Designed miniproteins, single chains, continued (2). Designs and how they scored, part 6

Each design is a single chain, and the fold is of that chain. pLDDT is the mean over its residues in the fold that is shown.

## One batch from the design tools (miniprotein)

Design m4174
Fold by ESMFold2-Fast:
Structure m4174 (fold): chain A 82 residues (1-82)
Amino acid sequence: MESELIVESVIRALDRASGGTPDQQKVAGRMVVEAAKTLKDDLESVERVYKAALETAKRTGSKEIAKAAEEVKKILEEAKKK
């Protein structure tokens, strides 16, 4: 239940940042990475956060969100090693 609320919060932040400034996209990227770190014991939730960040980066061309997606990918790969 808490994991779902975190994932939904991140998706809303990414949607808001899609039409925002580079600074807003940087803030959304930080939220994405922090959410992935919090969710690292729930691989499905981390994967959902990664997919949302990757799709937003692709749609907006934001380098900040793309960087956040790469950091989430590293978190996901480290979590899978357990």
Scores: mean pLDDT 81

Design m4175
Fold by ESMFold2-Fast:
Order: sequence, then C-alpha cells, then structure tokens
Structure m4175 (fold): chain A 93 residues (1-93)
Amino acid sequence: SKEKVLELLDKVIEILREYAKRASPERQAELDAVIDALRVLKKMVEENKPKEEILTALDAVEGRIRTLLADDPERAAEVQKLFDEIKKLIEEM
C-alpha cells in the first residue's frame, strides 16, 4: 500500500500542476508551495515516518488545497477523493 500512497500523491501533484497553468501568478506561487509540501510528504512516506506524523502533515496540506481550490468545486472534489483514499491506505499501513 506504500507504493499506492506514493502513486496517489503523484496524482494530486499532477492535478495541482494542471490547475496552476490556469492560475494567476500569485496563486501559482501558492500552488507551487503546496506541491513542494506534497513532495516532502512523499519523502516522509518513503522514509517510513510514524503514521501520526504523516497524517498530521497530510491534514495540513489538505486544508491548504481546500482553500486554494474553493473556486473550483469539481477539482476540489477530485482531490478530496484522492486524499480520502490516501488516508485510508496510511491507516492500513
């Protein structure tokens, strides 16, 4: 399931990269910062950090993404579904 968590995190990153192409420069900078945070989260998963630390970091990133995608409910729903799957897989690790 670790490999699946990493695959799903990559899908979130790709969605945010595509969204960033249509965003203002200010919003693009915020999205880039969130993408960097997701890459740090991937490294935490790869390094087998404690489940509680990974989930705490995931919740922080999820909250930031919810705020950034507030004007795009379809994209927000797509990302939320991926985060729900990621959380379930991490809980089962």
Scores: mean pLDDT 85

Design m4176
Fold by ESMFold2-Fast:
Structure m4176 (fold): chain A 95 residues (1-95)
Amino acid sequence: SELEEKLKKMQEELDKIREEFIKNKTAEAGARLARAMIEAILEALKLAGAEITSEDYTIKEDKEKQKAEVTGSITFRLDGEEYTLVISGPLEAPE
């Protein structure tokens, strides 16, 4: 199915970006992973039938601590109800 192929490609891309972050442990790689994760969440919401009504998030590179800082929210409508997903916190490489 087209949906299964799309989800598989998204997972493969996320895995690749995640492995790059684990290997490099840089703020730039962390920011790429954070962006890819948010894009995957948006796509998953749309596939679930959600209408994205607002995207207000910022990804900052913390080069001193080699991490990405994510702050913001995504507002969406699903089955007539409005939801807000708050995104906050550091994305750090595992040890």
Scores: mean pLDDT 83

Design m4177
Fold by ESMFold2-Fast:
Structure m4177 (fold): chain A 64 residues (1-64)
Amino acid sequence: SLLEAAEGALAGAREALATGSAGLAGVSKHGMQEVLDLGPDEEARRLAEEGIRLATEALRRSGV
């Protein structure tokens, strides 16, 4: 489901932020953008938006 996809992508974004992995951050950000593009419900949208914020921060800290 889109909710499960958003939860998985959010978990990946948290891991990317914790490990400093630019590659994982980029993959998580793309996955969450795909969830948003499919028009998820409000809960899945909220999780995807939070994940994009975390993945963006991870990318910024990695210098990418």
Scores: mean pLDDT 77

Design m4178
Fold by ESMFold2-Fast:
Structure m4178 (fold): chain A 62 residues (1-62)
Amino acid sequence: SMDELKKRLDYYLKKIKYDAAKAGAVLTFFYAELEANGVKLSLAQRTELEAYALQKIAAAQS
């Protein structure tokens, strides 16, 4: 589910300490890990995860 994907992504966002400069690299890594485990994401799911990552990073900087 999207909620489970967001929880998994949050783990990696915490590891980079919500550093916006590392957001692209962490998303690329996360997508590669999912694909290696047979999880194929739609464009809509990728867009939602990207928006989620940016929102979490912005919130952590506030």
Scores: mean pLDDT 85

Design m4179
Fold by ESMFold2-Fast:
Structure m4179 (fold): chain A 120 residues (1-120)
Amino acid sequence: MEEIKKLKELANKLFELISELRYAVENGDREKAIELAKKIRELVDQLMELIDKMDVSPELKEQARKVAEELKTEIDRLIELLKDPNATREEVQAATDRVVEKGRELLELINKIIDEIEKK
């Protein structure tokens, strides 16, 4: 029960940080975008540590772990582009879109995990 509440809280925070990241990128605020990307990366690690402790199907855990690793990879790519003064707005936006897409996939898996636990 407390673990589900914390999972929902962290998932909501992930959604909020991704929305803030999109806004920072749209406004050309590369320094803020780097800060937000790093916060998202740390939050993904916290989410995965929590999920690893939960009694859910091995299949959902494996799928969440895979998407989380893919999300961290896309975040790392975005951070490198944001640090590159030669990276175009178009390249940064494309990398941001990939982070947003992987974040959405992870959030959908978290919702499935929550649903599985609440049905037990």
Scores: mean pLDDT 88

Design m4180
Fold by ESMFold2-Fast:
Structure m4180 (fold): chain A 66 residues (1-66)
Amino acid sequence: DVEKRVEEAIKLAKEGTDENLKRAAMIAAQLALDGHLDASRKVAEELAKVNPEVAKAVQTVIDWAA
């Protein structure tokens, strides 16, 4: 379920620990690779509020998958 994956990733991003940010980034990257680009972008936007470097890594995957 794409919606559930987005909700989980956003929750992890908001919790803001290094482990949770990496887990959120991995979910976002997998969403992009699975073709769910808009869902991945939504997670990347939340990551950018907490850690711009992690968000940039996700954006690189989105750009490749697009």
Scores: mean pLDDT 84

Design m4181
Fold by ESMFold2-Fast:
Structure m4181 (fold): chain A 84 residues (1-84)
Amino acid sequence: SDLEALKEALRIQLRAAKEGRPSEEVYEEIKPITEPANKAAKELNEKLNQEVEELLKANPSLDKEKLEKELAEQVRRFLEEVLA
């Protein structure tokens, strides 16, 4: 639901750009769609950070930097696939 709304907002932005519409008008049009998605994304990032910290406490031999980098890369790939 939120993901489809985000895709819809991106399609609106792309269409408006092709039509030469002012960015301020487009922003107001999509704002109700993007605000809930931004909040959900922040909450998800907080939960993921907590899970990483818990995993490191259970396994002190794990490389935190490597684990965080791998997690960030997986999330990025997922978003690229979904938003394409």
Scores: mean pLDDT 67

Design m4182
Fold by ESMFold2-Fast:
Structure m4182 (fold): chain A 63 residues (1-63)
Amino acid sequence: MKASPEEIRELEEEARRLLAKADEYSPDDQELIRKIVERVREPDLTEEEAGLIRMGLSVLKLS
């Protein structure tokens, strides 16, 4: 099933916040942040994909 518009909006906002701070992360983490931003903007983001992105964003915040 497709992710809800609210869930997509929250993930996009979180990804944008991480992208703004990307210089504080390692080069590998910067590349991961960029890939997450691209993935969140996909027109057919599923609930499962949204869950995986949320998990990835949480891991990045701990690093």
Scores: mean pLDDT 74

Design m4183
Fold by ESMFold2-Fast:
Parts: sequence; structure tokens; C-alpha cells
Structure m4183 (fold): chain A 81 residues (1-81)
Amino acid sequence: MSPEEEAEALLAQAEADAARALALAEAKPELRAEVEALAREYVRLARRMAEAIRAGDWERAQELAREAEPVVRRLMELVAE
């Protein structure tokens, strides 16, 4: 897989995950605002990570992945019982 293909796949997956989380949160209005904020942050970090991957900056991509880890974990916790 090329860096461009990897970057595109990563961003597409993050956008799909965010959309799924938002759809699940629609059934729980009390969680919606937090899920929307976390989903937005996850996609933002994924875009920055995709840019780093395209540039061949794997060190930066790894830093962004570590920054994204607690955001993704919190998002998954909110949409799971």
C-alpha cells in the first residue's frame, strides 16, 4: 500500500467510524454533544495524520496516533454500554 492509499484509507475509516458513533448517539440525546465533539476531534486528528503519512513523516503520524488514542477510546466508551 502506498502512503497516499494508506492516508486515504485511514481518513475514510475515521470518517466512517465518526458517522457510526453519531448515528448511535442519536438514540441517546444526553451523550450527543460529547460524541459530536469527540467525533470531530477524531476526524481532525485523522486528517493531520493522513497529511503526515502523505509527506512520509511517520514520526509525526505516530505522535498524532498517540494523541488520537484517548479520543477514540472515549468515543467508543460513550457509544458502548
Scores: mean pLDDT 82

Design m4184
Fold by ESMFold2-Fast:
Structure m4184 (fold): chain A 66 residues (1-66)
Amino acid sequence: MEIHVEIHVETEGLSEEEKQELIERLQQEARLFGIQLTAQLRAEHPDEEITVSVTVYLNGEKVFES
């Protein structure tokens, strides 16, 4: 089982500092989400090979890829 998750975030009106903080938060949350989803799916489907990939885009620019 192969699962690819794409998260698209759009925002405006943020300073460069606020954008950097958001990027760091999105990277942390995406990493945790990928770990949790992988663990859940492996528990539900123990006889299957499970690959989960997560990509995050902020205003169309890739900011995270697992």
Scores: mean pLDDT 86

Design m4185
Fold by ESMFold2-Fast:
Structure m4185 (fold): chain A 87 residues (1-87)
Amino acid sequence: SLSPEMKEKLLEISKLLHEIKELAEKGEDRTPAIERALELVKEMLEKEPDNKVFQVLYEGLKELLENPDADIDAWLGRLATRVLEAE
């Protein structure tokens, strides 16, 4: 099970994912929110480098940053599936 600190970081990442979706729907720059989410996941990976869920989150967010035309709803669905499979 995740520590309370790690759970709080995941909740913050969840909030950032909602912000990324809202920014994409408005046609606004989502890059700062993606970069903040990546930074939080990097901190989590430093503590648990073998955690497959954190690895999936990191790779998914990097994919989103590299693909500015990505469908956010499709990306979120793939991310959610990969996270559940990694648990």
Scores: mean pLDDT 82

Design m4186
Fold by ESMFold2-Fast:
Structure m4186 (fold): chain A 94 residues (1-94)
Amino acid sequence: SAAAEEEARKRAFELSSEAIGLLIKLYTEKDKLSEEEIIELKKKLLELLSELLELHETHPVPILTDSIVEGAKILKEKLEKELEEIKKKKELEE
């Protein structure tokens, strides 16, 4: 139980750190990235946020603060909407 909590916290830190790194890259390098690269980074960020939220939901002890959980949920929803709109636009061009 204690070892499982420590591993979950370590994984949450790794996922959060990678997600923050991707957010910084998207913010600082937007003008240097192609549309395809931006989409790929957004997809990866969505996967990281999904894993982070699943880890929080499946763990018996809360490893994330409520503010971080809420922020991650809002960002995940925004990314899902943006990616779905891109997919819809691409399908309409066929």
Scores: mean pLDDT 79

Design m4187
Fold by ESMFold2-Fast:
Structure m4187 (fold): chain A 100 residues (1-100)
Amino acid sequence: SLAEELAEELEELAKKTGDPRLAEAAELARAGKLVEAIKVVARTLAEKAIKEAGPRTEDAKAVLEYLETGEVEAKTPSQQEAVDQAKETLELARRWEEEL
């Protein structure tokens, strides 16, 4: 199943990176909670981008605000694109959970 394949990929990534949040995401995916799993992955990647203080920092902050509140006022096209990509990924995960 797609949920099992995603869980296996996230478990391997957790082993490679040593990040326990990816192991948590794998357990959520294995339970069929794809939306929750993707939210954990997105939050993990956004927090990493913020810590690295690179050019993606403001985009990552917008994504974290969206994940926390469900709403964000994007100040740049780059921030809007990052939030839109997160929305599309979560919608795809939701659709995959609904497909029998």
Scores: mean pLDDT 80

Design m4188
Fold by ESMFold2-Fast:
Structure m4188 (fold): chain A 80 residues (1-80)
Amino acid sequence: MVDDAEVTVALALIYLGIGKIDERKGNYEQAGESYLKAGELAAPVDPELAREMYELAAQSFEKAGNTDKAEEARKKAEEL
């Protein structure tokens, strides 16, 4: 059986996948939201993975023109 941390990482990777699909469709705002959720889920169990997710969220929000959420995502990465 997988432990709770493995389940949490798997869920974070699912949100990463959703974000990548939205990004490929040009839905950058939705992609950023999915990456943000992935980072928040990963942060307590895998800070390196969470940092990567927050950086992807920041980049997606910048592409969407949402500077405030991009800055929020970067701040979350720095606080890890």
Scores: mean pLDDT 83

Design m4189
Fold by ESMFold2-Fast:
Structure m4189 (fold): chain A 86 residues (1-86)
Amino acid sequence: MVEEIKRLLEEAKALVLEMLKAGKVEPEKVERVERLIEEAAELAKKLKDEKEQQEVKRHLGELLLELARELGDEEAVARIEALLAE
């Protein structure tokens, strides 16, 4: 299940990075990103093991960190790095 969640998050990340590099927001890709994140969240809710929950949390945090860096949002980068350091 953790690997499935990671796969969904990586696919969502790839779509967001593609839109950021292209300099345009495509509604169809945004909708797909939202669905992938929703599916990953539903699978994460089914995790009972704390270690698996932490692994998913770390992966999501690292994904958000890379997106914040691509957006040039230095405040978001600092906040996410602080959360991941804990």
Scores: mean pLDDT 74

Design m4190
Fold by ESMFold2-Fast:
Structure m4190 (fold): chain A 120 residues (1-120)
Amino acid sequence: MEKIEELREEAKKKLLEAAKAMVEALRLRELSPEETARLIGRILRVIGDALTLEIPAPSEEELLRLLESIKESAEEIAKWAREQLEAEKNPEVQKKLEEAVKALEEAVKLLEEAIEILKE
């Protein structure tokens, strides 16, 4: 359990680093209202997932489901961020999107390690 708690804390930190980079990218980009809403939605999802990692799960089964859900969400958002990075022309925005992708991918690895420990 101590190792899982450490991995959850590290994953939370990485998700918050990703959210911060995404907020900074939002501030630098000239986006349509629709694109702005979609990016805000993804930022809120990452923040919510990070905060959820602090909450004790009622059972190991529910903890496993939670970690798998957060991992899948982080993978999807990382894929989206990578696609945004490929289309981006502003170097400052590219840097923030690269920071977000790296942090999300690091969070995924930490969550995968925690999931493997719970699966024995």
Scores: mean pLDDT 86

Design m4191
Fold by ESMFold2-Fast:
Structure m4191 (fold): chain A 88 residues (1-88)
Amino acid sequence: YSKKSKEYGEKAKEGDVEKAKESGKYADKAYKEGDKDESSESYNKASEGYIKGGYKGSAYGFAKSSYEISTDEEIKKKSKKIIEESKK
């Protein structure tokens, strides 16, 4: 599951919006499984893909979710950067 989420996240960074959607779905699944930091990382990857695809609103939403649920300072920093990029 988590490896598959990261795979879709990597492809989303290449500007594939459909893969960004799949990364977001797998992030939701990781959250339900109790893996908050893995979920947050996958949400950040989905957000990066949405920014490349021109969907800044979706990127903002996913990055904000990542920021709110993460317990890791480094993941929170990445989320914050994506949030700022999505506002431009």
Scores: mean pLDDT 74

Design m4192
Fold by ESMFold2-Fast:
Structure m4192 (fold): chain A 97 residues (1-97)
Amino acid sequence: MDEELRELLERLREAIDNEDVKKVEEILEELAKLDEKLAGEVAFQGAGYAILNKKSREIIELLIKYAKKYSPEEQKPVIEELEKALKAGTVLDAPAE
């Protein structure tokens, strides 16, 4: 279980780095079959990683969608604030380069 989980997490990061929407979705669904709460936590962390690394809006929105779907109720307000910030453009606003 631990090695399978680690492999899925490494594959998820690679899929995010490659902006492979389909692969990100497939890996998150595999994680959810093992542990729904972990899939939600990983999706939320992945969304943060994607934002910091200026990944496409499509990847970020997909990760937020899965974070909202599988995360515990306590985490949902934080995820909703992040989604709201993305819709307002505040999180994706780069300080002038």
Scores: mean pLDDT 76

Design m4193
Fold by ESMFold2-Fast:
Structure m4193 (fold): chain A 55 residues (1-55)
Amino acid sequence: PKVVITTESGVVTVLDMSIEELIERLKELGYKYKVDGNTVTFEVNGFKVTAVEEE
């Protein structure tokens, strides 16, 4: 599985991990996040970030 991360500024990054693994990382780092199916939204330094699992 792959997670596609898109920032509010339009930067796109692909991570070779599941959405579940991303959620665990966000919990470990203490970030606030919202889950909606295969999509996770969170903020880093005031920027909105959207992550979607593909495959």
Scores: mean pLDDT 79

Design m4194
Fold by ESMFold2-Fast:
Structure m4194 (fold): chain A 70 residues (1-70)
Amino acid sequence: SQRRQDWLSGIEQFERTLKSLMDEAGVPKDEQQKLIDETRSKLMEAVDADDRDRFIQIVKDTMDDVMDKA
């Protein structure tokens, strides 16, 4: 569905943003990959469950964690 594809596209954009921010902050590549993989897994589960509140919460928590590193 278009809605599912929009959420999946949002995940890809979010991952690119996280990687860029972590690169600028000098986060090690292995730590970056682990965070991205864990975040993707959680977001995909929220998409599959159609759980918008959980999706939004994961995004906020992840951004806060990454911004603290910048």
Scores: mean pLDDT 82

Design m4195
Fold by ESMFold2-Fast:
Structure m4195 (fold): chain A 58 residues (1-58)
Amino acid sequence: MIDEEAAKKLSELTGLPFEAVVALVEEVQELKGVDGAVESIEKEVSKEAAEAFRKAVE
């Protein structure tokens, strides 16, 4: 499960629907682990999005 407020912020930062953000958070967490996912988002999207993702999974 993820934090709804953090997922909403990530949705706003990425332009993805909230449901898509939730699905991506869960899938990326399974594939790369939290630290790997945060690093990938920071490089591909932004540091702010990476921080929102980190809060969503914690």
Scores: mean pLDDT 70

Design m4196
Fold by ESMFold2-Fast:
Structure m4196 (fold): chain A 83 residues (1-83)
Amino acid sequence: MKPVFLKPLSREQRQAIHEFYVEALELIREMLADGKSLEEILEEIDKLVEEFKKKNPEIPEEVVEQLRKNLKQIAKYEYERRA
């Protein structure tokens, strides 16, 4: 098991990623509206991504880590926008 190429995502995997992304963005915005710190939001993103990884073990780790990075980047941008 040494793939040089990422495993193709199934329709179900792509849907799960999209639904997770939307839910995570809503949660980030709610936490920001509630006055949560950036550190607290980033920690919550880590927890959400780890749970998503456990729930969807067939999704490649590289894809999951890309989701984590993207969500953290969005959280930072939204946080700066509200400062």
Scores: mean pLDDT 78

Design m4197
Fold by ESMFold2-Fast:
Structure m4197 (fold): chain A 101 residues (1-101)
Amino acid sequence: DAAALRDRASEVLARAEERGPAASAAVGAYLGRSGLTEEAIEELEALLREHEGASGVELAAIIVKRMLERGLLQEEELPAVVEELAAIAGVDPSEFVRAMK
């Protein structure tokens, strides 16, 4: 059901936005690369639940790491994505890279 997937995507994006602009941007990047699929929504919902205690920067880093693991992001693209998300979060790229470890 496309309407149900859109509603769930909106909920995931709203929850990520509450965690900060970097987390919101990372969720948007994940969905933009995967498309609006049940599998992508379920994974993002799980990541938000499992990492409820993480900062927005830490959550964004976890989502980026998952994009690499799923092949949604290639390793050669990582420096540009890290720079963009770090700038959105107002942190140094090195802090974002540390959060991915």
Scores: mean pLDDT 86

Design m4198
Fold by ESMFold2-Fast:
Structure m4198 (fold): chain A 113 residues (1-113)
Amino acid sequence: AASLEELLELIGISLALIGILIDLERLNEEEPSPAVQEAIALVEELRATVLAAIDALEAGDQAAVDQTIARLQALIARLRALLADPSLSDRVKALIQQSIDLAERVIELLRRS
């Protein structure tokens, strides 16, 4: 079973992803870009997947936990591919990298539960 500390870290990661979304949305408002819009969509999906993982852990549904790990891995691969886009600013790339690092941490926490 997940510890209270692991659940609180997952909630903290979900909140950190909101901060990243706010920053990405501001950057898209300043200089609209299909690549930034794709980053926003991927980070929104990432946050939704983290929330689904919390629900699966609380329910003790190991099959649902395994599905969220697979989804997180797919989202990390897509975010990494987006980092190769030369149109992205260093600030947007930093926010994408932070999202990848947070997603990898979620997978570590889920695998320990």
Scores: mean pLDDT 90

Design m4199
Fold by ESMFold2-Fast:
Structure m4199 (fold): chain A 119 residues (1-119)
Amino acid sequence: MSPFVQQLVAETRRFLARHPGPLSDEELEAAAAEMRARIEAFLAEEYPEMSPESRRHLASLYLLLMLLSIRSLSQSQLQRYTGVSTKEINTLLEDGILKRNKDGKLTLAKPTIITLALA
């Protein structure tokens, strides 16, 4: 597992430890913004030669995976929290990375495959 994936796992565990009860949508939105800033900072340290635009895009994808590891989200919530486009979400659905649950919300289809893809 890459050092970056280890850090993302550590940040997710820390987030869950600080938020042991159910989160409101407003609390999750605020927490997502904080997590995104931490992911972007880590990417800037590990991949300084990567463009800022590429780092922001990669941070949005990692944030998406972290949030969906916590709970299912509507497409509009996920897009608002992460900045991921409708086209990107459709690609992830077509690739079998994401699926829609019975409530029409987005969830991870295969967490183990996603973990390997991040390594």
Scores: mean pLDDT 73

Design m4200
Fold by ESMFold2-Fast:
Formats: structure tokens, sequence, C-alpha cells
Structure m4200 (fold): chain A 67 residues (1-67)
């Protein structure tokens, strides 16, 4: 297994963890506005952390579908 393949697996695993954590936090939110703000903040944090745009977009779509 190449370092490139392992890095891709790590990026995907991290994105899945972030998505799950965000969903849990959103479930605790009392309003739709809070849920949307949480989703937007999460997407910005992923971009700032240097995640591939493809992964960021997948997380964004999943959050929009789930919220």
Amino acid sequence: VSEEELQAEIDEAMARIVLAVTKLEASKAESEEEKRELAERTIERLRKAGFPEEIVEEVREELEEWL
C-alpha cells in the first residue's frame, strides 16, 4: 500500500468522523438555524484544515441532505 493510498484512507476516515460528530451536534441543536450554522462552520473548518475539495464537497452534500 502506497503512502498516497494511506493518506486518502486517512482523509476519508477523518471526513467520516467529522460528519458523524457534526450530525450528533446538530441533533442537539434546538433550531434549524443553529444546525445550518454548525454545518457551515464545519465545512469552513475542513477547508482551512487543508482537506481535498472533493472530500469537503461530499461532507457538505451529506450534511445538506441530512439536515
Scores: mean pLDDT 77

Design m4201
Fold by ESMFold2-Fast:
Structure m4201 (fold): chain A 76 residues (1-76)
Amino acid sequence: KEEIEEEEKRKREMEGLFEGSEDSYKRAKEAAKKHEEDPSKKELAEEVRKGAEKHKEIADLAKAGDLEKAKQLLDE
């Protein structure tokens, strides 16, 4: 019974990481676009775009079921 509960918890964590990382990716892309509209924030826009790609990688890892790697990348 406890083994089943831990498995369900792990699945919830993977789904949460996937959904959260996809949402972060979408928000980061929108933020980068807004920063690109301001010429003084061009460098900030580039950094936000790099962050967006990282969130996409975390989402892809979570979707593949690699919770350990997804958490490792998130903690960076």
Scores: mean pLDDT 75

Design m4202
Fold by ESMFold2-Fast:
Structure m4202 (fold): chain A 94 residues (1-94)
Amino acid sequence: EIELSEAEKELLKKLEKYKELLEKMKELMKNKEIEKLSEEEKEEYLEFASFLLALYDASLKGVPLEELLKIAEENKEKYREEAEKLIKKQEESG
C-alpha cells in the first residue's frame, strides 16, 4: 500500500532492462555465442554490471536507499574495469 519512491521506480526500471539483457546473454553463453551480441548490447551489459557493482558497494557501506541510485550512478565508471574483467573471465570459462 506504500507508493514506490522515484528512486525505487528508477532502480526497478534499470533492473528490468538488465534482466532482459541477462536472459539474452545466458542463451548466447550456453553455446559460446557471446560474440553475437551487438556492440550496443555489450556496452549496455558492461554499464549495468558496473552499476550493480557500485550499487552493491554503496549498499554494503550503509548508504540510504534514496541515495543508492545517485551514488551508484556517480561511481559506476570506477567499476567499469572490474566489470570488463568479470565479463572476459566468463567468456574464457568453458
Scores: mean pLDDT 69

Design m4203
Fold by ESMFold2-Fast:
Structure m4203 (fold): chain A 100 residues (1-100)
Amino acid sequence: MPSFDQIVNDFMDAAVDAAMSLSDPDTRQAVIDAVSGVVTVMYQNPSADGRDMARQMTDYIQQGDMVGALDLMLDFGRRQNDQDTVDRVQRARDLYRDSS
């Protein structure tokens, strides 16, 4: 089984690469900020659920389903009661929807 660090790093790398392909700089930055929030919370509170969600987020991103990935990030932030992450992800979702 991959380590927690490997799973979280794989998610971060996939998400940043996908964000860098976005043409709108505000949307790109919002997605990066959302990913940063999620990764920070995952390292602060390591869990099996967080690991499984990171894998699912990576799978959605690799399939080109950024909306699915952002929905999981939002669910993760809500489960962790981290309002900063929730706010970052909602901003990223709104900007991505408007730019797509």
Scores: mean pLDDT 84

Design m4204
Fold by ESMFold2-Fast:
Structure m4204 (fold): chain A 84 residues (1-84)
Amino acid sequence: MEEVLKHVEEEYKDLPERSRKAVLAAMRSFLEALTDPEEREWVEKMVKEGKTFEEILAEFLRRAVDRGMERSKKLTELIKKLEE
């Protein structure tokens, strides 16, 4: 956690103070929302690989959408079977 936040702070140090604090607050909230240790480890890995917060968030959201779409498709197929 602390290491990830430190890397984000270093990356955004050239932003205006208010913007930098907003990015750090958003990243902290994002990390606190991650209940799965594997997801936290993945975020830490991405930061170590030099990914920006925006890139990490975009990739995480894309993966979440992909998982949601797959889950929704399976749920729709299950409902259809119950109606047949």
Scores: mean pLDDT 69

Design m4205
Fold by ESMFold2-Fast:
Structure m4205 (fold): chain A 70 residues (1-70)
Amino acid sequence: MLLSQEELLEQFRKQVLHLKQQGYSPEEIREIMERQIKQVERTLRSRGVPEEEINELVERLQKLVDQLLE
């Protein structure tokens, strides 16, 4: 994955809003987005990104999803 943190956050925001528009429940959206976060984590780790940076991004993505589902 070649996206910056800002681009990745914006992509996640758009996906959550799109899923809400499609009629998915907050629980379904959370499951979908958690799977995507795990894929991002795996990709960044395979590219040698530091664990501290990965953990920070994962936390930011999780908080974004939670805020959009409130």
Scores: mean pLDDT 82

Design m4206
Fold by ESMFold2-Fast:
Structure m4206 (fold): chain A 90 residues (1-90)
Amino acid sequence: SSIEEKFKELKKRVEELIKEGKLSKEMAEKLRKALEFLEKLLENKEYEKAAEVVLMLGGIISLIEQGQHELAHKELERLMELIEEYEKEL
């Protein structure tokens, strides 16, 4: 599906940022955790929740690519809070 293709694209973009040395260890670990959770949503066919996580991850990755690391960190913290809420419902 298109959402599954977007997941693969986001995973590749995170791997590229790690290779380029553009992520702290903490940021890389949180992004990997968010990608793992997104994969779990897709396995459970939770497409609406998956679409929201895709949108937020895409925004965070774009902020990192633009050098907006402080904003990216804040948005990633918000995404991690959303993930914790969604985990309670799965």
Scores: mean pLDDT 86

Design m4207
Fold by ESMFold2-Fast:
Structure m4207 (fold): chain A 64 residues (1-64)
Amino acid sequence: MDERDQKARRVATAAASLAPISPEGAQALRQAVSAGLSQRDMARRVAEAMGLDPGELVRRVEEV
Protein backbone atom coordinates (compact mmCIF):
# COMPACT_ATOMS: atom_id res chain seq x y z
CA MET A 1 0.00 0.00 0.00
CA ASP A 2 1.48 3.38 -0.93
CA GLU A 3 1.71 6.30 1.52
CA ARG A 4 -1.46 8.00 0.24
CA ASP A 5 -3.47 4.77 0.52
CA GLN A 6 -2.20 4.22 4.08
CA LYS A 7 -3.27 7.75 5.12
CA ALA A 8 -6.67 7.35 3.45
CA ARG A 9 -7.23 3.97 5.15
CA ARG A 10 -6.43 5.42 8.59
CA VAL A 11 -8.79 8.37 8.03
CA ALA A 12 -11.57 6.07 6.76
CA THR A 13 -11.15 3.69 9.73
CA ALA A 14 -11.22 6.55 12.26
CA ALA A 15 -14.27 8.16 10.61
CA ALA A 16 -16.14 4.83 10.57
CA SER A 17 -15.49 4.49 14.33
CA LEU A 18 -17.41 7.77 14.90
CA ALA A 19 -20.24 7.39 12.33
CA PRO A 20 -21.14 5.45 9.15
CA ILE A 21 -19.22 7.01 6.27
CA SER A 22 -21.61 9.16 4.20
CA PRO A 23 -21.32 9.57 0.40
CA GLU A 24 -20.15 13.14 1.10
CA GLY A 25 -17.44 11.83 3.44
CA ALA A 26 -16.28 9.25 0.89
CA GLN A 27 -16.13 11.92 -1.86
CA ALA A 28 -14.21 14.32 0.41
CA LEU A 29 -11.67 11.58 1.21
CA ARG A 30 -11.21 10.73 -2.50
CA GLN A 31 -10.70 14.40 -3.38
CA ALA A 32 -8.22 14.90 -0.50
CA VAL A 33 -6.19 11.87 -1.64
CA SER A 34 -6.15 13.19 -5.23
CA ALA A 35 -5.02 16.62 -3.96
CA GLY A 36 -2.14 15.03 -2.02
CA LEU A 37 -3.28 16.43 1.33
CA SER A 38 -1.67 15.43 4.64
CA GLN A 39 -3.37 12.84 6.89
CA ARG A 40 -4.49 15.68 9.19
CA ASP A 41 -5.99 17.72 6.32
CA MET A 42 -7.71 14.61 4.90
CA ALA A 43 -9.27 14.03 8.33
CA ARG A 44 -10.43 17.65 8.59
CA ARG A 45 -12.07 17.55 5.13
CA VAL A 46 -13.83 14.24 5.82
CA ALA A 47 -15.05 15.50 9.22
CA GLU A 48 -16.41 18.73 7.66
CA ALA A 49 -18.22 16.73 4.93
CA MET A 50 -19.79 14.38 7.53
CA GLY A 51 -20.66 17.05 10.12
CA LEU A 52 -18.15 15.68 12.66
CA ASP A 53 -15.75 17.67 14.84
CA PRO A 54 -12.49 17.98 12.83
CA GLY A 55 -10.33 17.97 15.97
CA GLU A 56 -11.95 14.75 17.23
CA LEU A 57 -11.43 12.97 13.90
CA VAL A 58 -7.77 14.11 13.75
CA ARG A 59 -7.28 12.69 17.28
CA ARG A 60 -8.98 9.39 16.32
CA VAL A 61 -6.77 9.02 13.22
CA GLU A 62 -3.67 9.19 15.46
CA GLU A 63 -5.12 6.32 17.57
CA VAL A 64 -5.66 4.02 14.56
Scores: mean pLDDT 79

